# Designs tried in a protein design run: designed miniproteins, single chains, continued (3). Part 95

Each design is a single chain, and the fold is of that chain. pLDDT is the mean over its residues in the fold that is shown.

## One batch from the design tools (miniprotein)

Design m11285
Fold by ESMFold2-Fast:
Structure m11285 (fold): chain A 88 residues (1-88)
Amino acid sequence: MEEELKYLEETVGKEAKEMAEKAEKGDEEAALEGLALLAPQAMRELGLTNEQLREQLRRLQLLAGKEPVELSEPPSREEILEALRLAL
């Protein structure tokens, strides 16, 4: 597990850096694709099931492309993004 995590961090970290550079250039589509790619791994590390991973990823994509959602029970987009940052 730990060695597998290190491998994922090294591989995903490089891709995340490239996506971050594109996001800084104002490429919103690349930023969303980067988040969509990283979200399943981060959510899996939080102990979520595949169905929960799909639902959270879908919600993250919807929140990124739609009006702000009033949240009470599911985590906010900011909470999801922060979890991704902390998990990586």
Scores: mean pLDDT 51

Design m11286
Fold by ESMFold2-Fast:
Structure m11286 (fold): chain A 81 residues (1-81)
Amino acid sequence: SLSELYAALEAAFRAGDWEAVRAYVARLVEAAADNPVQRAAMEAVEAVARAVHAGDLARAAALEAEVLAATREAAERLAAA
């Protein structure tokens, strides 16, 4: 489920597993195209993906808190729907 993908992404960030982060980001981009709650979370995730792709791991880490907050909020709203 999408909530499971968000949980997996959060776990990957906490572990510092940037390869897993890139994989889960790709799956979320594919899954979230038409949902406005997911779109807001995806904008944060895309910013991290761009930083990781550019090799700017310091920027990616700085965005981690924003991504984790956005993914948690998206998961909670999906669970409440």
Scores: mean pLDDT 68

Design m11287
Fold by ESMFold2-Fast:
Structure m11287 (fold): chain A 62 residues (1-62)
Amino acid sequence: MGIIERYKEIIKERKDDKVKVEMAEVGLEILKAPSDEEARRIRREAAREGRGFGESASRRLG
């Protein structure tokens, strides 16, 4: 199974796991991005919002 198919499966099968769904959604958006610039935008936006990564969120106090 391709990586895109696996991400879609994760979203569908684990929709109750918000973090995994967010990670899979961001990964799928990056893979389907029409350009490298758009992929970088999606990644940066997800990091700022803490979607599925938590790294940006863990740097915030509060």
Scores: mean pLDDT 65

Design m11288
Fold by ESMFold2-Fast:
Parts: C-alpha cells; sequence; structure tokens
Structure m11288 (fold): chain A 79 residues (1-79)
C-alpha cells in the first residue's frame, strides 16, 4: 500500500508544479512504473537527493507536460 510514499511524492511535486499538475505527474508515474517507482522517488525525496531536486526545478522552469516530467523522473531512477 502506497499511502505514505504517495503523499511524500505528491507534497514534493506540489511545491514545484502546484497541486493539479503534481496529481497529473503522480498519475503518469503510477501508469509507467507503478508502486516501485513511487517508493524509490519517496526515498530519494527523504534523502534530499540534489539530482532529483534539479530535475524537478528544470521541469518546472521549462513548463514540461506531466508526461515529459514523469519520463525525466524515470530516467533519473534508471541511473
Amino acid sequence: MLSIYEDIVFDFLSKYFGKDKAEAVLRELRRLGGDEVIRRLASRIILGDPELQEVVREAAKRGTTPEETARRLLRLLEE
């Protein structure tokens, strides 16, 4: 069950994109990578990963779509 990890990811994304876009990005992440992707993102958020913070800052500055934002986050997780 993803309740706490999903909340962590949603709150983090909402700071950069606002609630509506954060919800859309979270939905796309679930569609593309499922529960494991959400859990891995939540872990990186908790650890204060500077690469993750830079990816979301750049996506917010560029006004990327929810789909492109999710793809950028998945690329980061592939290492």
Scores: mean pLDDT 83

Design m11289
Fold by ESMFold2-Fast:
Structure m11289 (fold): chain A 92 residues (1-92)
Amino acid sequence: SAAAQAARAALNALFVQTQDRLGEVLHDARQRGASPAETRAQVQAVLDATRAQADALIARIEDPEVAAELRAEVESFLREAERVADASIASL
C-alpha cells in the first residue's frame, strides 16, 4: 500500500541517518582516544533515539500486519547496528 511504502521509505531514511551518526560517533571516538565505556554510552544513546523515532513512525500505521513487519525490520536493524558498533568498540 502507499502508506506502507511511505513508512518503509521513512524507516530506510532513519536507518541511513542512524548508520551515519554511529559512524561519526565511532570515528570521533577513535580520533579522540575515547574509552570503550564512553563510546558504548554514546552508541546506546543513538540506538535508543532510533528506536524511539521508529516506534513513532510505526505508531502511525493502522495495518497491524504491516506494523509488525516494520517492527521486525527495526529490531533486525538495531541488532545488526549494535553488533557492528560492538566490533568497532572492541578495536578501540
Scores: mean pLDDT 88

Design m11290
Fold by ESMFold2-Fast:
Structure m11290 (fold): chain A 71 residues (1-71)
Amino acid sequence: TSSEITSLSSRMHDHSEKGKEAEKKGNLKEASEHYQKASDYLSQLSTIQPGFQPGADELKKKADKLKKQAK
Protein backbone atom coordinates (compact mmCIF):
# COMPACT_ATOMS: atom_id res chain seq x y z
CA THR A 1 0.00 0.00 0.00
CA SER A 2 0.97 3.66 -0.35
CA SER A 3 1.17 3.97 3.45
CA GLU A 4 3.50 0.95 3.68
CA ILE A 5 5.75 2.32 0.91
CA THR A 6 5.91 5.70 2.66
CA SER A 7 6.71 4.10 6.03
CA LEU A 8 9.42 1.79 4.66
CA SER A 9 10.93 4.58 2.55
CA SER A 10 11.01 6.96 5.53
CA ARG A 11 12.69 4.36 7.76
CA MET A 12 15.20 3.47 5.05
CA HIS A 13 16.07 7.15 4.59
CA ASP A 14 16.37 7.73 8.36
CA HIS A 15 18.80 4.83 8.83
CA SER A 16 20.78 5.79 5.70
CA GLU A 17 21.28 9.32 7.08
CA LYS A 18 22.21 8.03 10.55
CA GLY A 19 24.71 5.70 8.90
CA LYS A 20 26.35 8.66 7.17
CA GLU A 21 26.46 10.59 10.46
CA ALA A 22 28.09 7.64 12.24
CA GLU A 23 30.66 7.33 9.43
CA LYS A 24 31.45 11.05 9.77
CA LYS A 25 32.12 10.50 13.48
CA GLY A 26 34.32 7.46 12.76
CA ASN A 27 31.88 5.08 14.47
CA LEU A 28 32.08 2.41 11.78
CA LYS A 29 30.23 -0.26 13.79
CA GLU A 30 27.24 2.05 14.34
CA ALA A 31 27.38 3.12 10.68
CA SER A 32 27.38 -0.55 9.61
CA GLU A 33 24.31 -1.27 11.77
CA HIS A 34 22.39 1.67 10.29
CA TYR A 35 23.29 0.76 6.69
CA GLN A 36 22.22 -2.83 7.40
CA LYS A 37 18.80 -1.61 8.59
CA ALA A 38 18.50 0.72 5.58
CA SER A 39 19.31 -2.26 3.32
CA ASP A 40 16.65 -4.37 5.09
CA TYR A 41 13.95 -1.72 4.55
CA LEU A 42 14.99 -1.20 0.92
CA SER A 43 14.88 -4.99 0.41
CA GLN A 44 11.31 -4.97 1.77
CA LEU A 45 10.48 -2.18 -0.70
CA SER A 46 11.94 -4.37 -3.49
CA THR A 47 9.18 -6.95 -2.87
CA ILE A 48 6.77 -4.22 -4.05
CA GLN A 49 9.07 -2.61 -6.65
CA PRO A 50 11.97 -4.90 -7.74
CA GLY A 51 14.04 -1.93 -8.95
CA PHE A 52 15.06 -1.28 -5.33
CA GLN A 53 16.92 -4.61 -4.98
CA PRO A 54 20.28 -3.40 -6.41
CA GLY A 55 20.24 -0.49 -3.94
CA ALA A 56 19.53 -2.87 -1.06
CA ASP A 57 22.43 -5.09 -2.16
CA GLU A 58 24.79 -2.08 -2.31
CA LEU A 59 23.84 -0.94 1.21
CA LYS A 60 24.31 -4.50 2.50
CA LYS A 61 27.82 -4.68 1.00
CA LYS A 62 28.67 -1.27 2.46
CA ALA A 63 27.44 -2.39 5.89
CA ASP A 64 29.53 -5.59 5.69
CA LYS A 65 32.65 -3.64 4.65
CA LEU A 66 32.29 -1.14 7.50
CA LYS A 67 31.69 -3.93 10.02
CA LYS A 68 35.01 -5.52 8.98
CA GLN A 69 36.79 -2.15 9.28
CA ALA A 70 35.37 -1.44 12.76
CA LYS A 71 37.97 -1.54 15.54
Scores: mean pLDDT 83

Design m11291
Fold by ESMFold2-Fast:
Structure m11291 (fold): chain A 71 residues (1-71)
Amino acid sequence: MDYIVYDLIEKVLSGEISLEEAIKYLEENVPPELIDRYKEVLRLNYEMGRLAENRDVEGAKELHEEILKNS
């Protein structure tokens, strides 16, 4: 799996960039055939970060399994 999507996730979760800016970066820097996959991984990891902030350990586990399936 490419480091690019995980770096973008960290920046979105820290508030350094918006999810919209991260998606735009993927569209400009990733081959068209990989864009949809990377957008899905970004979305799932973003949701996982949100669940972690809400201390939802159960939801985070389910999302982790879905991330692995899409990785």
Scores: mean pLDDT 69

Design m11292
Fold by ESMFold2-Fast:
Structure m11292 (fold): chain A 113 residues (1-113)
Amino acid sequence: SPLLEELRKILEEIQKIYDELVANPDLPMEKYRELAKKVIELIDKAIELLRQYAAEHPEHREVLDRLIDTLEQIKKALEEAIANNASKEEMIDLFRDAVNALETALATVEDLE
């Protein structure tokens, strides 16, 4: 499905960001902040796609709303981490949470189709 294809691309991009930071922990904090902003943009795209799908499939709204809520919480946490100059370790944990949330979204949507 087009939704699964787009969610998979978003997951792959966030996974690449996570893997790069894990492989290069000595990257400067400014790079972590830049990548966090990129992850926020990718989460926003995933939320928009899930909202569109929920509008087209109201029978799945409850499960999709839970996925959207999880993604919105991670997005907010990343925005707060940037604003409050969070540690590299905290940023990496949030990137991992984003990967896990997108993997869950992909699996859930696949089960609904």
Scores: mean pLDDT 89

Design m11293
Fold by ESMFold2-Fast:
Structure m11293 (fold): chain A 86 residues (1-86)
Amino acid sequence: SSSSPLHPEVEKQLLEEIRRLVEEFLETEDPEKQAELVEKLEEYAILAQTYQSPTLRAAVREALEQVRDRLTPEQIERIERLLEVP
């Protein structure tokens, strides 16, 4: 049993943050917003692995698929590696 799972309200806030970052990037196509999105997707992928959150992992994966065609192959590979469970 895990004594410190990711709190449902915290998970919900992270899902809302992911949606916001994707929306901002898709609307502006700003390089700074792209960098922020990639950095946050990596951070949240690590967090999903740390807390074993399938919901957060799925949200990061869905976000990546929505922006895949606008990211570099290297950025995609970095996020995908973080989403893989060994």
Scores: mean pLDDT 79

Design m11294
Fold by ESMFold2-Fast:
Structure m11294 (fold): chain A 86 residues (1-86)
Amino acid sequence: SERLLRLGEEGRRRIEEVIEKVLGGEEAERLRELEERARRGRELSEEEKKFIIEAYRKTKEELEKIGKEMQKRYQELLEEEEKERE
């Protein structure tokens, strides 16, 4: 579904915007760099791991709000698509 893909892209953009707003541009960019290194299987130092944990703690409340909003919109979209089948 094109609508599901667009919702996923919107959710990702909102997450990035919140991270940048809460942490600031430099810390947000650092978080992305460390996440990419971890995804590639590169070893992170204990200090770098603590930075990631702290960044997620700082953004947790705002990210949970976005997650709940996106989950509700996803459920509504699935219900609309089910109605379109019948």
Scores: mean pLDDT 79

Design m11295
Fold by ESMFold2-Fast:
Structure m11295 (fold): chain A 59 residues (1-59)
Amino acid sequence: GVSPFLSLPEEEQVRAVIEVLRSMGLDPRDRAVTRSFLETMLPEADLEALLERVLAAAG
């Protein structure tokens, strides 16, 4: 079935990614770390836009 994550609004997807990465002791501002995480969840076509939003929101 479709992941519950993909049914969330984009702003909630960004927040969820940041929270998950921080809960694992990872820095959501690290492009390589955040990209690797997103590659496990999303197709390449959607990944790049969400990656840039996560990096911007994380600081």
Scores: mean pLDDT 77

Design m11296
Fold by ESMFold2-Fast:
Structure m11296 (fold): chain A 64 residues (1-64)
Amino acid sequence: MDAKGIAEAAKKAAEEGNAAGVAAGAHELRQLGLMSDEDARRAQEAGLKPEGAKEGAEIVEKAA
């Protein structure tokens, strides 16, 4: 399973200001069963805010 790759992609998306990329990473980890519904929702909510993309990526990294 390439959970680390998903987390690295989410961190890169956050550095680029791509909130949608962070949310996509959280959704993928949730589909793989590596992240709870609540944590995935938190990461997606953070990713929807430009300044929250970094926080969303950190949630994705912790799940990976």
Scores: mean pLDDT 74

Design m11297
Fold by ESMFold2-Fast:
Structure m11297 (fold): chain A 60 residues (1-60)
Amino acid sequence: EGLKKKQKKIEDQKKSIDKLKQLSKKLSKSNPKLSQKLDQLIDQVEKQIKKEEEQLKKEQ
C-alpha cells in the first residue's frame, strides 16, 4: 500500500505508546523495575517512529 498508509500506522503507534506510558506510571509504584524497562522500550520505539517519519518525509 501507499506511503500514506505507513504514515497512518505510525500515528496509531504513537497513540498506543501514550497508553503504554499511562500503564507504566501505574506500574511504577508496585513494580518499578518493570516500569523502568517499559519506559525504556517506549522511548526506543518512539525514537524509531520519529526516524521513520523523517525518512518518510524525505521520500516525499
Scores: mean pLDDT 78

Design m11298
Fold by ESMFold2-Fast:
Structure m11298 (fold): chain A 116 residues (1-116)
Amino acid sequence: SMKEKLRELLRKAITTLSDVVDALSIAAEMTGDPRLRELVAELREQIRELHRVLTDPNATIEEMIEALKRVKETLQRVLDHLRELAARYTLPPRVQKAIAELEKLIEEIDKFLKEV
């Protein structure tokens, strides 16, 4: 069902976001960039909201779609910032992997949203 597909995608998003938070924390320590710390805080809030929506038995399809749209916009901003950093610094392999995972997740969310 649509709701089952949404729940699966939300679970995948939570896992990927957690990996991204870890990678951003490494990048923040490496660069001292306060914007990265702000992005980490924003992503942690988004993860909490995704957990809330995922565990709420009364959550609507519309609410789940809205949560995916919000997380996608945040992921795009994070990806853009990491790409800018990659142009200026040699980033650790874990951060480079996080960039690839972000690109794949954004693509999956975009593909799904075109079907609704």
Scores: mean pLDDT 82

Design m11299
Fold by ESMFold2-Fast:
Structure m11299 (fold): chain A 79 residues (1-79)
Amino acid sequence: AVTSEVVEADVEAYDEDGNLIAKGKAKVVLTTRGDRTTAVPMDLAEELVAHGEATGKDIKVKATLPDGSTYETVLDLGP
């Protein structure tokens, strides 16, 4: 079973070289699959997909929740 929860978080997205490509508050979908939790920014998803398609490189996303917990996810947007 897959469980998804929507939370507001401070999101930072970085390219493979560690350069900040997007930052802000966004609604983040926390998807739990077994023991794995991924955080995908809803409001930045289209922008991140466009960036990945243009560069063909992985995007690192860090989401910081209001309680101070952080979730890091690598988005592989390759073919």
Scores: mean pLDDT 66

Design m11300
Fold by ESMFold2-Fast:
Structure m11300 (fold): chain A 84 residues (1-84)
Amino acid sequence: EEIEKIAEEISKNSKRPIDPETVKELLEYRREVFKKAQEIIEKNKDDVEKRTQAIASAIAEVLNRIGDIVDEEIAQERKRKALE
């Protein structure tokens, strides 16, 4: 599966061990967000502004999801530090 291979490559090339399942979930989320953007693009073929906004919104949603994952990891790291 393409997404599994990409997740594995991302994990392998990361400076820190990253759970491949987390990477896969992020890639699947990205796919779904961009699928919705494609539907808007197809419905608004003559509206460059609408298409641009759909793409920009999709990118923003993915970046927000990455931020949420990073925030969760930071919170978990702080909990681990408190235990030591």
Scores: mean pLDDT 72

Design m11301
Fold by ESMFold2-Fast:
Structure m11301 (fold): chain A 70 residues (1-70)
Amino acid sequence: SVEDLFEELKRRMDELLAAGASEDQVLAVFDEALREAVERLSEEEVTQFSLRAVAYVAERFGLDTEVELP
């Protein structure tokens, strides 16, 4: 579900933040999470996940992320 994937993303991002991860590492994990969402969710659910994930990553790490939908 969208909620399950988002909770997993938050957990991974918390681990990255605690470890002092680079911007590249954060973006790599974000990209992987989006691929999993595309494989497992409907188009509408991918949109919901992407909006929440982009907002969370931008706020948490001060990064601007752009989501390209297929």
Scores: mean pLDDT 74

Design m11302
Fold by ESMFold2-Fast:
Structure m11302 (fold): chain A 101 residues (1-101)
Amino acid sequence: MKEEIFKENEELVNKFLGLKTSLSLETVELLVESISDDQKLNKLQQLLVALYYLTQRGVRIEKIEEVGDKILLHLENGKVVEIPLGSTKAEIIELIDQALA
């Protein structure tokens, strides 16, 4: 179920960002939908976009790390999504689609 995948993915995102408060899937969806496709994103926004879209694709995150100016999302299928600092929503979606192709 997507809610189970969301909770597991959100736990990793919250741990990586040092967040103490959890958001519902519905709240994350509303926040992500409020972001325009070409807006330069901060780290929190980038991870919320990735969290939402990976959950929609039914994919679990195994590990999140920061390497240089990139956030690396290691996925359960052995794929890695490399998100450059300041990536847009559209770019993050394309990177996820490429990793899952």
Scores: mean pLDDT 85

Design m11303
Fold by ESMFold2-Fast:
Structure m11303 (fold): chain A 68 residues (1-68)
Amino acid sequence: DRAEELLEFAMEVLAYIHGVPVEEIREMIEPHREVALERAAELLDSVDLEAAREEVRKHAHLAEESLA
Protein backbone atom coordinates (compact mmCIF):
# COMPACT_ATOMS: atom_id res chain seq x y z
CA ASP A 1 0.00 0.00 0.00
CA ARG A 2 2.60 2.49 -1.21
CA ALA A 3 0.11 5.22 -2.15
CA GLU A 4 -1.35 5.23 1.38
CA GLU A 5 2.19 5.25 2.85
CA LEU A 6 3.13 8.24 0.68
CA LEU A 7 -0.07 10.10 1.61
CA GLU A 8 0.63 9.38 5.30
CA PHE A 9 4.14 10.81 4.89
CA ALA A 10 2.79 13.90 3.10
CA MET A 11 0.27 14.52 5.90
CA GLU A 12 3.05 14.22 8.52
CA VAL A 13 5.20 16.72 6.56
CA LEU A 14 2.28 19.17 6.35
CA ALA A 15 1.54 18.76 10.07
CA TYR A 16 5.19 19.49 10.90
CA ILE A 17 5.32 22.57 8.64
CA HIS A 18 2.08 24.03 10.05
CA GLY A 19 2.85 23.07 13.66
CA VAL A 20 -0.44 21.19 14.07
CA PRO A 21 -1.34 17.60 15.03
CA VAL A 22 -1.45 15.21 12.07
CA GLU A 23 -5.08 14.49 13.06
CA GLU A 24 -6.05 18.03 11.97
CA ILE A 25 -4.37 17.51 8.59
CA ARG A 26 -6.21 14.18 8.21
CA GLU A 27 -9.51 15.97 8.85
CA MET A 28 -8.68 18.57 6.18
CA ILE A 29 -7.64 15.88 3.65
CA GLU A 30 -10.52 13.46 4.35
CA PRO A 31 -12.91 14.96 1.71
CA HIS A 32 -10.08 14.72 -0.85
CA ARG A 33 -8.50 11.45 0.34
CA GLU A 34 -9.48 9.41 -2.75
CA VAL A 35 -8.11 12.05 -5.15
CA ALA A 36 -4.92 12.36 -3.06
CA LEU A 37 -4.44 8.56 -3.11
CA GLU A 38 -4.98 8.49 -6.89
CA ARG A 39 -2.34 11.20 -7.39
CA ALA A 40 0.06 9.40 -5.04
CA ALA A 41 -0.44 6.16 -7.00
CA GLU A 42 0.24 7.97 -10.30
CA LEU A 43 3.46 9.44 -8.91
CA LEU A 44 4.55 6.01 -7.61
CA ASP A 45 3.88 4.54 -11.07
CA SER A 46 6.75 6.75 -12.32
CA VAL A 47 9.15 6.77 -9.32
CA ASP A 48 9.82 4.65 -6.23
CA LEU A 49 8.54 5.57 -2.75
CA GLU A 50 11.85 7.11 -1.63
CA ALA A 51 12.02 9.44 -4.67
CA ALA A 52 8.35 10.33 -4.15
CA ARG A 53 9.05 11.30 -0.53
CA GLU A 54 11.85 13.61 -1.73
CA GLU A 55 9.42 15.28 -4.16
CA VAL A 56 6.92 15.80 -1.29
CA ARG A 57 9.64 17.49 0.79
CA LYS A 58 10.69 19.75 -2.11
CA HIS A 59 7.12 20.79 -2.98
CA ALA A 60 5.65 21.09 0.53
CA HIS A 61 5.62 24.88 0.03
CA LEU A 62 3.02 24.46 -2.75
CA ALA A 63 0.69 22.69 -0.30
CA GLU A 64 1.34 25.46 2.25
CA GLU A 65 0.40 28.11 -0.35
CA SER A 66 -2.84 26.24 -1.19
CA LEU A 67 -3.82 26.29 2.52
CA ALA A 68 -3.32 30.05 2.78
Scores: mean pLDDT 72

Design m11304
Fold by ESMFold2-Fast:
Structure m11304 (fold): chain A 72 residues (1-72)
Amino acid sequence: MEEELKNLTEEQRRELERREWFEISGMVMAVSVLGTLAGKVDEAQQVVDQILQSTVEQARQLLTQFFEKVKK
């Protein structure tokens, strides 16, 4: 809720950070597996590097773009 978001406690901040790392880790694994299966390992490595340096929202966009690129 808005009131809770205004005053994030140390515990809430830790919970958000943990959740974000969980999502990023899952996306990295998905890109690595898909890249290997598609024979695009070099491109997958570049996307993984970008995801690790990105916000969760940017990482989700990078994952989606990579999936679309691999389909071609």
Scores: mean pLDDT 73

Design m11305
Fold by ESMFold2-Fast:
Structure m11305 (fold): chain A 91 residues (1-91)
Amino acid sequence: MRLTVNALDAMGRTVFSRETEGSREENLKAFEEVMKEAMEKGAIMVIVTIEGSTADAEAMAADIAKLAEELGGKVVLQIVSGGRAEVIIEL
């Protein structure tokens, strides 16, 4: 499963980006690290793209949404389409 995370500033510019590939647990840990770095860099939005099986993408999107809110972010969009999911988080 592949995870791509882009952290954006108020002007829509990418201030930080990370890609990782691995298990659901490994990608969730990487996402937590990215959320912390995004907050430190003054990002206002994080866009997460997940690529895998339909079931993996759906489950990972749900886990990311939950963790994002636990870390103080607000999930504004969650879309799952086949083996791809996107989660948009406001910081």
Scores: mean pLDDT 84

Design m11306
Fold by ESMFold2-Fast:
Structure m11306 (fold): chain A 87 residues (1-87)
Amino acid sequence: MQKVKLTKQELINILNTLNNWSPASAAAQKTASQVISELIINNDLTQITNGTVTTYQADVNADALLLEISVAKGASLQALQQLLSKV
């Protein structure tokens, strides 16, 4: 299973796209900040802070990341796979 590495911009683009594609109600949908926080807590994403600049980098299992984001955003795995295939 191939691990993927995400830049901050790629992660932001994925999360922003999912905000409009979620089939879940707003009450079940997590914000981008909540998703990022949970990924960091689960060690799926590493936050790198240098002064006031924060970047997000990780070698992650693509399937595990897709499942986490899918649950958090209520988005389909197929849509997420299409977005992450570019990473």
Scores: mean pLDDT 52

Design m11307
Fold by ESMFold2-Fast:
Structure m11307 (fold): chain A 85 residues (1-85)
Amino acid sequence: NELLRLLKKLLIESGLLDPDVPVEDVTEEDIREVLARALQEKTGLTPEEARRAADALISAIKHVQDEEEREAVRRALEELVKSLS
């Protein structure tokens, strides 16, 4: 999934994921855990709220249907990772 790969790269570049880990070795669960942790630390969401937000984001990435939706999700990912950095 192209958007999921973009999210992995953004998380590595922002320092939220270990920059020495190959993109191919980053699992979906690793992304979920990193996003949930960052949301808790930076926004004050509860663990439950943060995990739900991470799950919703990953679901949105996996189920993009058109170019307009893809561009909206891409922009949202860039803004989200920037806010969590």
Scores: mean pLDDT 77

Design m11308
Fold by ESMFold2-Fast:
Structure m11308 (fold): chain A 84 residues (1-84)
Amino acid sequence: SNILKEFDSARRRNQKGGLTSQEIADILDQSQSNVTNTLNEMVELGLAIKVQQGDKTIYSINPEARAKIQSLSLEEQLKLINEL
């Protein structure tokens, strides 16, 4: 699934500017542990931003990485996300 579209949809719907690992896990039908590991790897690679808001960790796509990713075709975007 296109994770960038899910982040954009959630941002419009709830205006938090991002998603928790649990919300992403629920959307992707994946375990929270696997999603958290992937998101932390994306943060280390500069593809995502991690922000602590109270007791919750909110993840969003790095705007600079988003601009670069959006310059790619949909197939290339999915390849980059799936190879991480």
Scores: mean pLDDT 66

Design m11309
Fold by ESMFold2-Fast:
Structure m11309 (fold): chain A 86 residues (1-86)
Amino acid sequence: MEKLERAEELAKRVLKESDDPVLLQAARQILKAVEALKEGNLLEAEIYIGLAKISLSVAKMAGADPELLKLLEEAIRLVEEALKEL
């Protein structure tokens, strides 16, 4: 629970602080993964976190804000840890 709340907080922070469409896409995908996990939809959560990882890789290649990238990387890590505990 705590890990999902923190991941949601980090993703929402990127949504507020960024206008980068790729970072916003990654943040939205993380939020969908968190929502799926809260509903017990493990497969759906795995799909969205996988998509978020792809979006994050694209953002890194495009030279997105490194501080916002770190927030999304932490959020993805927290969701992956929560998935492993279920």
Scores: mean pLDDT 86

Design m11310
Fold by ESMFold2-Fast:
Structure m11310 (fold): chain A 90 residues (1-90)
Amino acid sequence: MEAEKLIEKAKEAKEKGDNEKAAILYLEAAQLYLDAGDAEKALKAAQEALKLAEKGSPLEKAALVGIAAALRAQGKEEEARALIEAAQAA
């Protein structure tokens, strides 16, 4: 419910060219989906944030951490560990 509203706001920010705001809103939605136990929607939201985050930015690292958290919630620990390592190296 609340996460879906954040996704809608993220799409609006993206359409306006505000990629930073869109990435932040997608990451907030991903966290709400994780808190609700919806790892699949959390993964999709975090992946959208990664696409919009500037390379080398703190938002790119946050998006990679969000993707890793969603993968862990799906039982994909090896994939999550690889992404955290990449996020810390970037």
Scores: mean pLDDT 83

Design m11311
Fold by ESMFold2-Fast:
Structure m11311 (fold): chain A 71 residues (1-71)
Amino acid sequence: AEAALDAAIAVLQPRADAGDMEAGAKIVALAVVYSVGRREGRSDEAILEEMLRLARRMGEEEVAAIFEAAL
């Protein structure tokens, strides 16, 4: 789950650095899902499934594909 989050951030970070405020917010949203899931003792699979659902809801196809590949 952590490696997949890092890969997803690598996709979004250059856009955020270029001034895409939505990309920055999406990074924070994914990091929150990961952090909360880890604190609650959720499995890596459950965290990946939640991050996948969030990526799809955000319309981030490349990010969603990263989480699908990690499942």
Scores: mean pLDDT 86

Design m11312
Fold by ESMFold2-Fast:
Structure m11312 (fold): chain A 97 residues (1-97)
Amino acid sequence: EKEKKKEELIEKAVEAVKNKDYEEVIKLVKEGITEEDLKKYAEEKGEVKLAREIGFILELLKKGYSVEEIETLVNSARSGEEPEQELLERYLKLEEE
């Protein structure tokens, strides 16, 4: 029962990521998506890259990043483009501490 609801949330989050609707992804993640749920989804569906991207958003939310900051970082990661220098340095600083 709970697994079905989690699968629906993850599927909606995956579609939101494909549409670059990161505000919707953040909303869905806040509904109760966990790292364990994402790992299971990646193993079952093979969508490792999309599950990892959602996991990255989840970690940024835990670190207190805003929706706009998360959107910038995820778009940079997806495009292979470097994020704004200040946001990149802030991200690296938080990883060190």
Scores: mean pLDDT 69

Design m11313
Fold by ESMFold2-Fast:
Structure m11313 (fold): chain A 58 residues (1-58)
Amino acid sequence: GPIKMTLEEIKKKENITDADLPRILNANGIYARSVEEAKALIKKGMVLTVKGKKYEII
């Protein structure tokens, strides 16, 4: 199953920043044009693939 982590823990583990969030969401089929939009779209229970690994946001 997906690895359950907070967004901040995923950012630290995968060495990504807020600037990477729109690209990551777009790769998961979620349209985000900016960091602000990406942050607003990320919700608990969401499953995101980051660098080939599935994470569930808690």
Scores: mean pLDDT 90

Design m11314
Fold by ESMFold2-Fast:
Structure m11314 (fold): chain A 79 residues (1-79)
Amino acid sequence: MAAEKENELLKQGKGEEAIDLGAIFFRLAFTELSDEEIEEVRKYLKERFGLTDEQIDEIFAEANELRKSLDEIFEKSKK
């Protein structure tokens, strides 16, 4: 989970990297990215934070679920 990786970075004294990872997660949750932008983010996360494809897929899945939950709340508020 993104939060677990942030906590790992904080334990390593990499507070700046933990903040950057959190910011990327929020951007993924609130902004719809193109397939090309998703691949660039994946490459960045691998190079910057040493994340595996499995960990990156988990972050994208969590961000997409948060986005869907927000969209459902906004649609229900129109009734």
Scores: mean pLDDT 70

Design m11315
Fold by ESMFold2-Fast:
Structure m11315 (fold): chain A 70 residues (1-70)
Amino acid sequence: MARAEELVERLADESDEELRRATREWLDLIRETEDIEMRIQMAVRLGEAISKLSPEKKKIAVEVLEEWER
């Protein structure tokens, strides 16, 4: 859990390049998580963190999400 909290904090206050990296790291962490309940909580936290970003930074995070699904 501590590692996940650190990623949320980074995501809130980072440059565009670090935002892309932090978003990918968070998604990778979700993918590697075997506990379905924890995976859901991590996905919710990522969504909440993204919702608090400026419109420009939200666009960057969404682009990373779209690339990750491909």
Scores: mean pLDDT 70

Design m11316
Fold by ESMFold2-Fast:
Structure m11316 (fold): chain A 117 residues (1-117)
Amino acid sequence: MKIEVEARVELEEPARVTFKVYKDGKLIEERTLEAESFEEALELATGLVMDYVYKAAKEIGAKEVRVTVTLDASTNELRIEAEAKADGKEVKGIATGRLPEPAPEDYTVEGTLPVDA
């Protein structure tokens, strides 16, 4: 079983978040949400992805969620990835958005979140 969660932030007026969930390659959920700012849209997209990934990780018996935040200065793309694996099951989440202002430099941060028993 593989669960993939995607959220995309589009800086429009109003700002828009497209949220999609796939199970074993099939689209099972799609939502479009509006936000008043890029910051609000990014918080919403990140929160939706992280909440879904954490809950799914707990359901599959994963001990941790691995999170990578990447900023690509050449494209101004911010990418937040979360992944968990257990017992042949996989959950992957991604939130992406293009920054409204030019990024000063490339940036990458990695971390882990423990999954409560």
Scores: mean pLDDT 81

Design m11317
Fold by ESMFold2-Fast:
Structure m11317 (fold): chain A 70 residues (1-70)
Amino acid sequence: SARERVEELVREARESLNKSKTVDEVNSVLLQTSGRLVDVGRESGDRDLVLEGMSEVSRLADDKIEELKK
């Protein structure tokens, strides 16, 4: 289902972000994951589900960038 695909993409993004060492790497994960989430939205037509996934990934990316600034 689209929901399971979004949950998997968020989980993969979290794992990739945990391994990221630079802001550029974080931005690469965010860009790749956002593109894949947009694809799920186009296939499913479920905009709310995609926005929820994008919101979670953005939050994870922001948290990681703040960690890297310390």
Scores: mean pLDDT 85

Design m11318
Fold by ESMFold2-Fast:
Structure m11318 (fold): chain A 84 residues (1-84)
Amino acid sequence: ALDAVVEAVGEVVRAGEEALKTGDFSALAAAAERLAEVAEAAGAERVAEAARRLAEKARAGTATREDLIELEVALALELIRAHL
């Protein structure tokens, strides 16, 4: 389950890099929405919340690199918790 979350975060980061270069946030919004569903199914609530916020900002065209960093921090915290 967490492996699927890690892969989905990687997809969001790749889409985010493209969105920041092009100003087209459609792929980022779709990837973030998918990540929220995968994270919810896995019980990764911090990642799910960060993904939902990122999807909202991507749909508004206001997503930033700081939002991508917040998502990566949320993933790191979930991975630490899972290995306790």
Scores: mean pLDDT 85

Design m11319
Fold by ESMFold2-Fast:
Structure m11319 (fold): chain A 73 residues (1-73)
Amino acid sequence: SPLDQIRAALAQMKTAVEAGLMSLDEAKDQLRALARWARAQGLDELAAKLEEIVKKSKTKEELIKLVEELLAE
């Protein structure tokens, strides 16, 4: 499902950020792309949550925490 694909992409992105393989800006760009795709699939609430993570994250640590909170939902 589109939801499962987004959850898998978020988990992979989190791992890459934690491993130092992805910058904060690269992670934010990926989140913006996922939010656009989520809206195209009719997942407007999920897209808004992804956009909120982009807006609120000022550090990699904040981004990781917000992604973990979303994945726990």
Scores: mean pLDDT 88

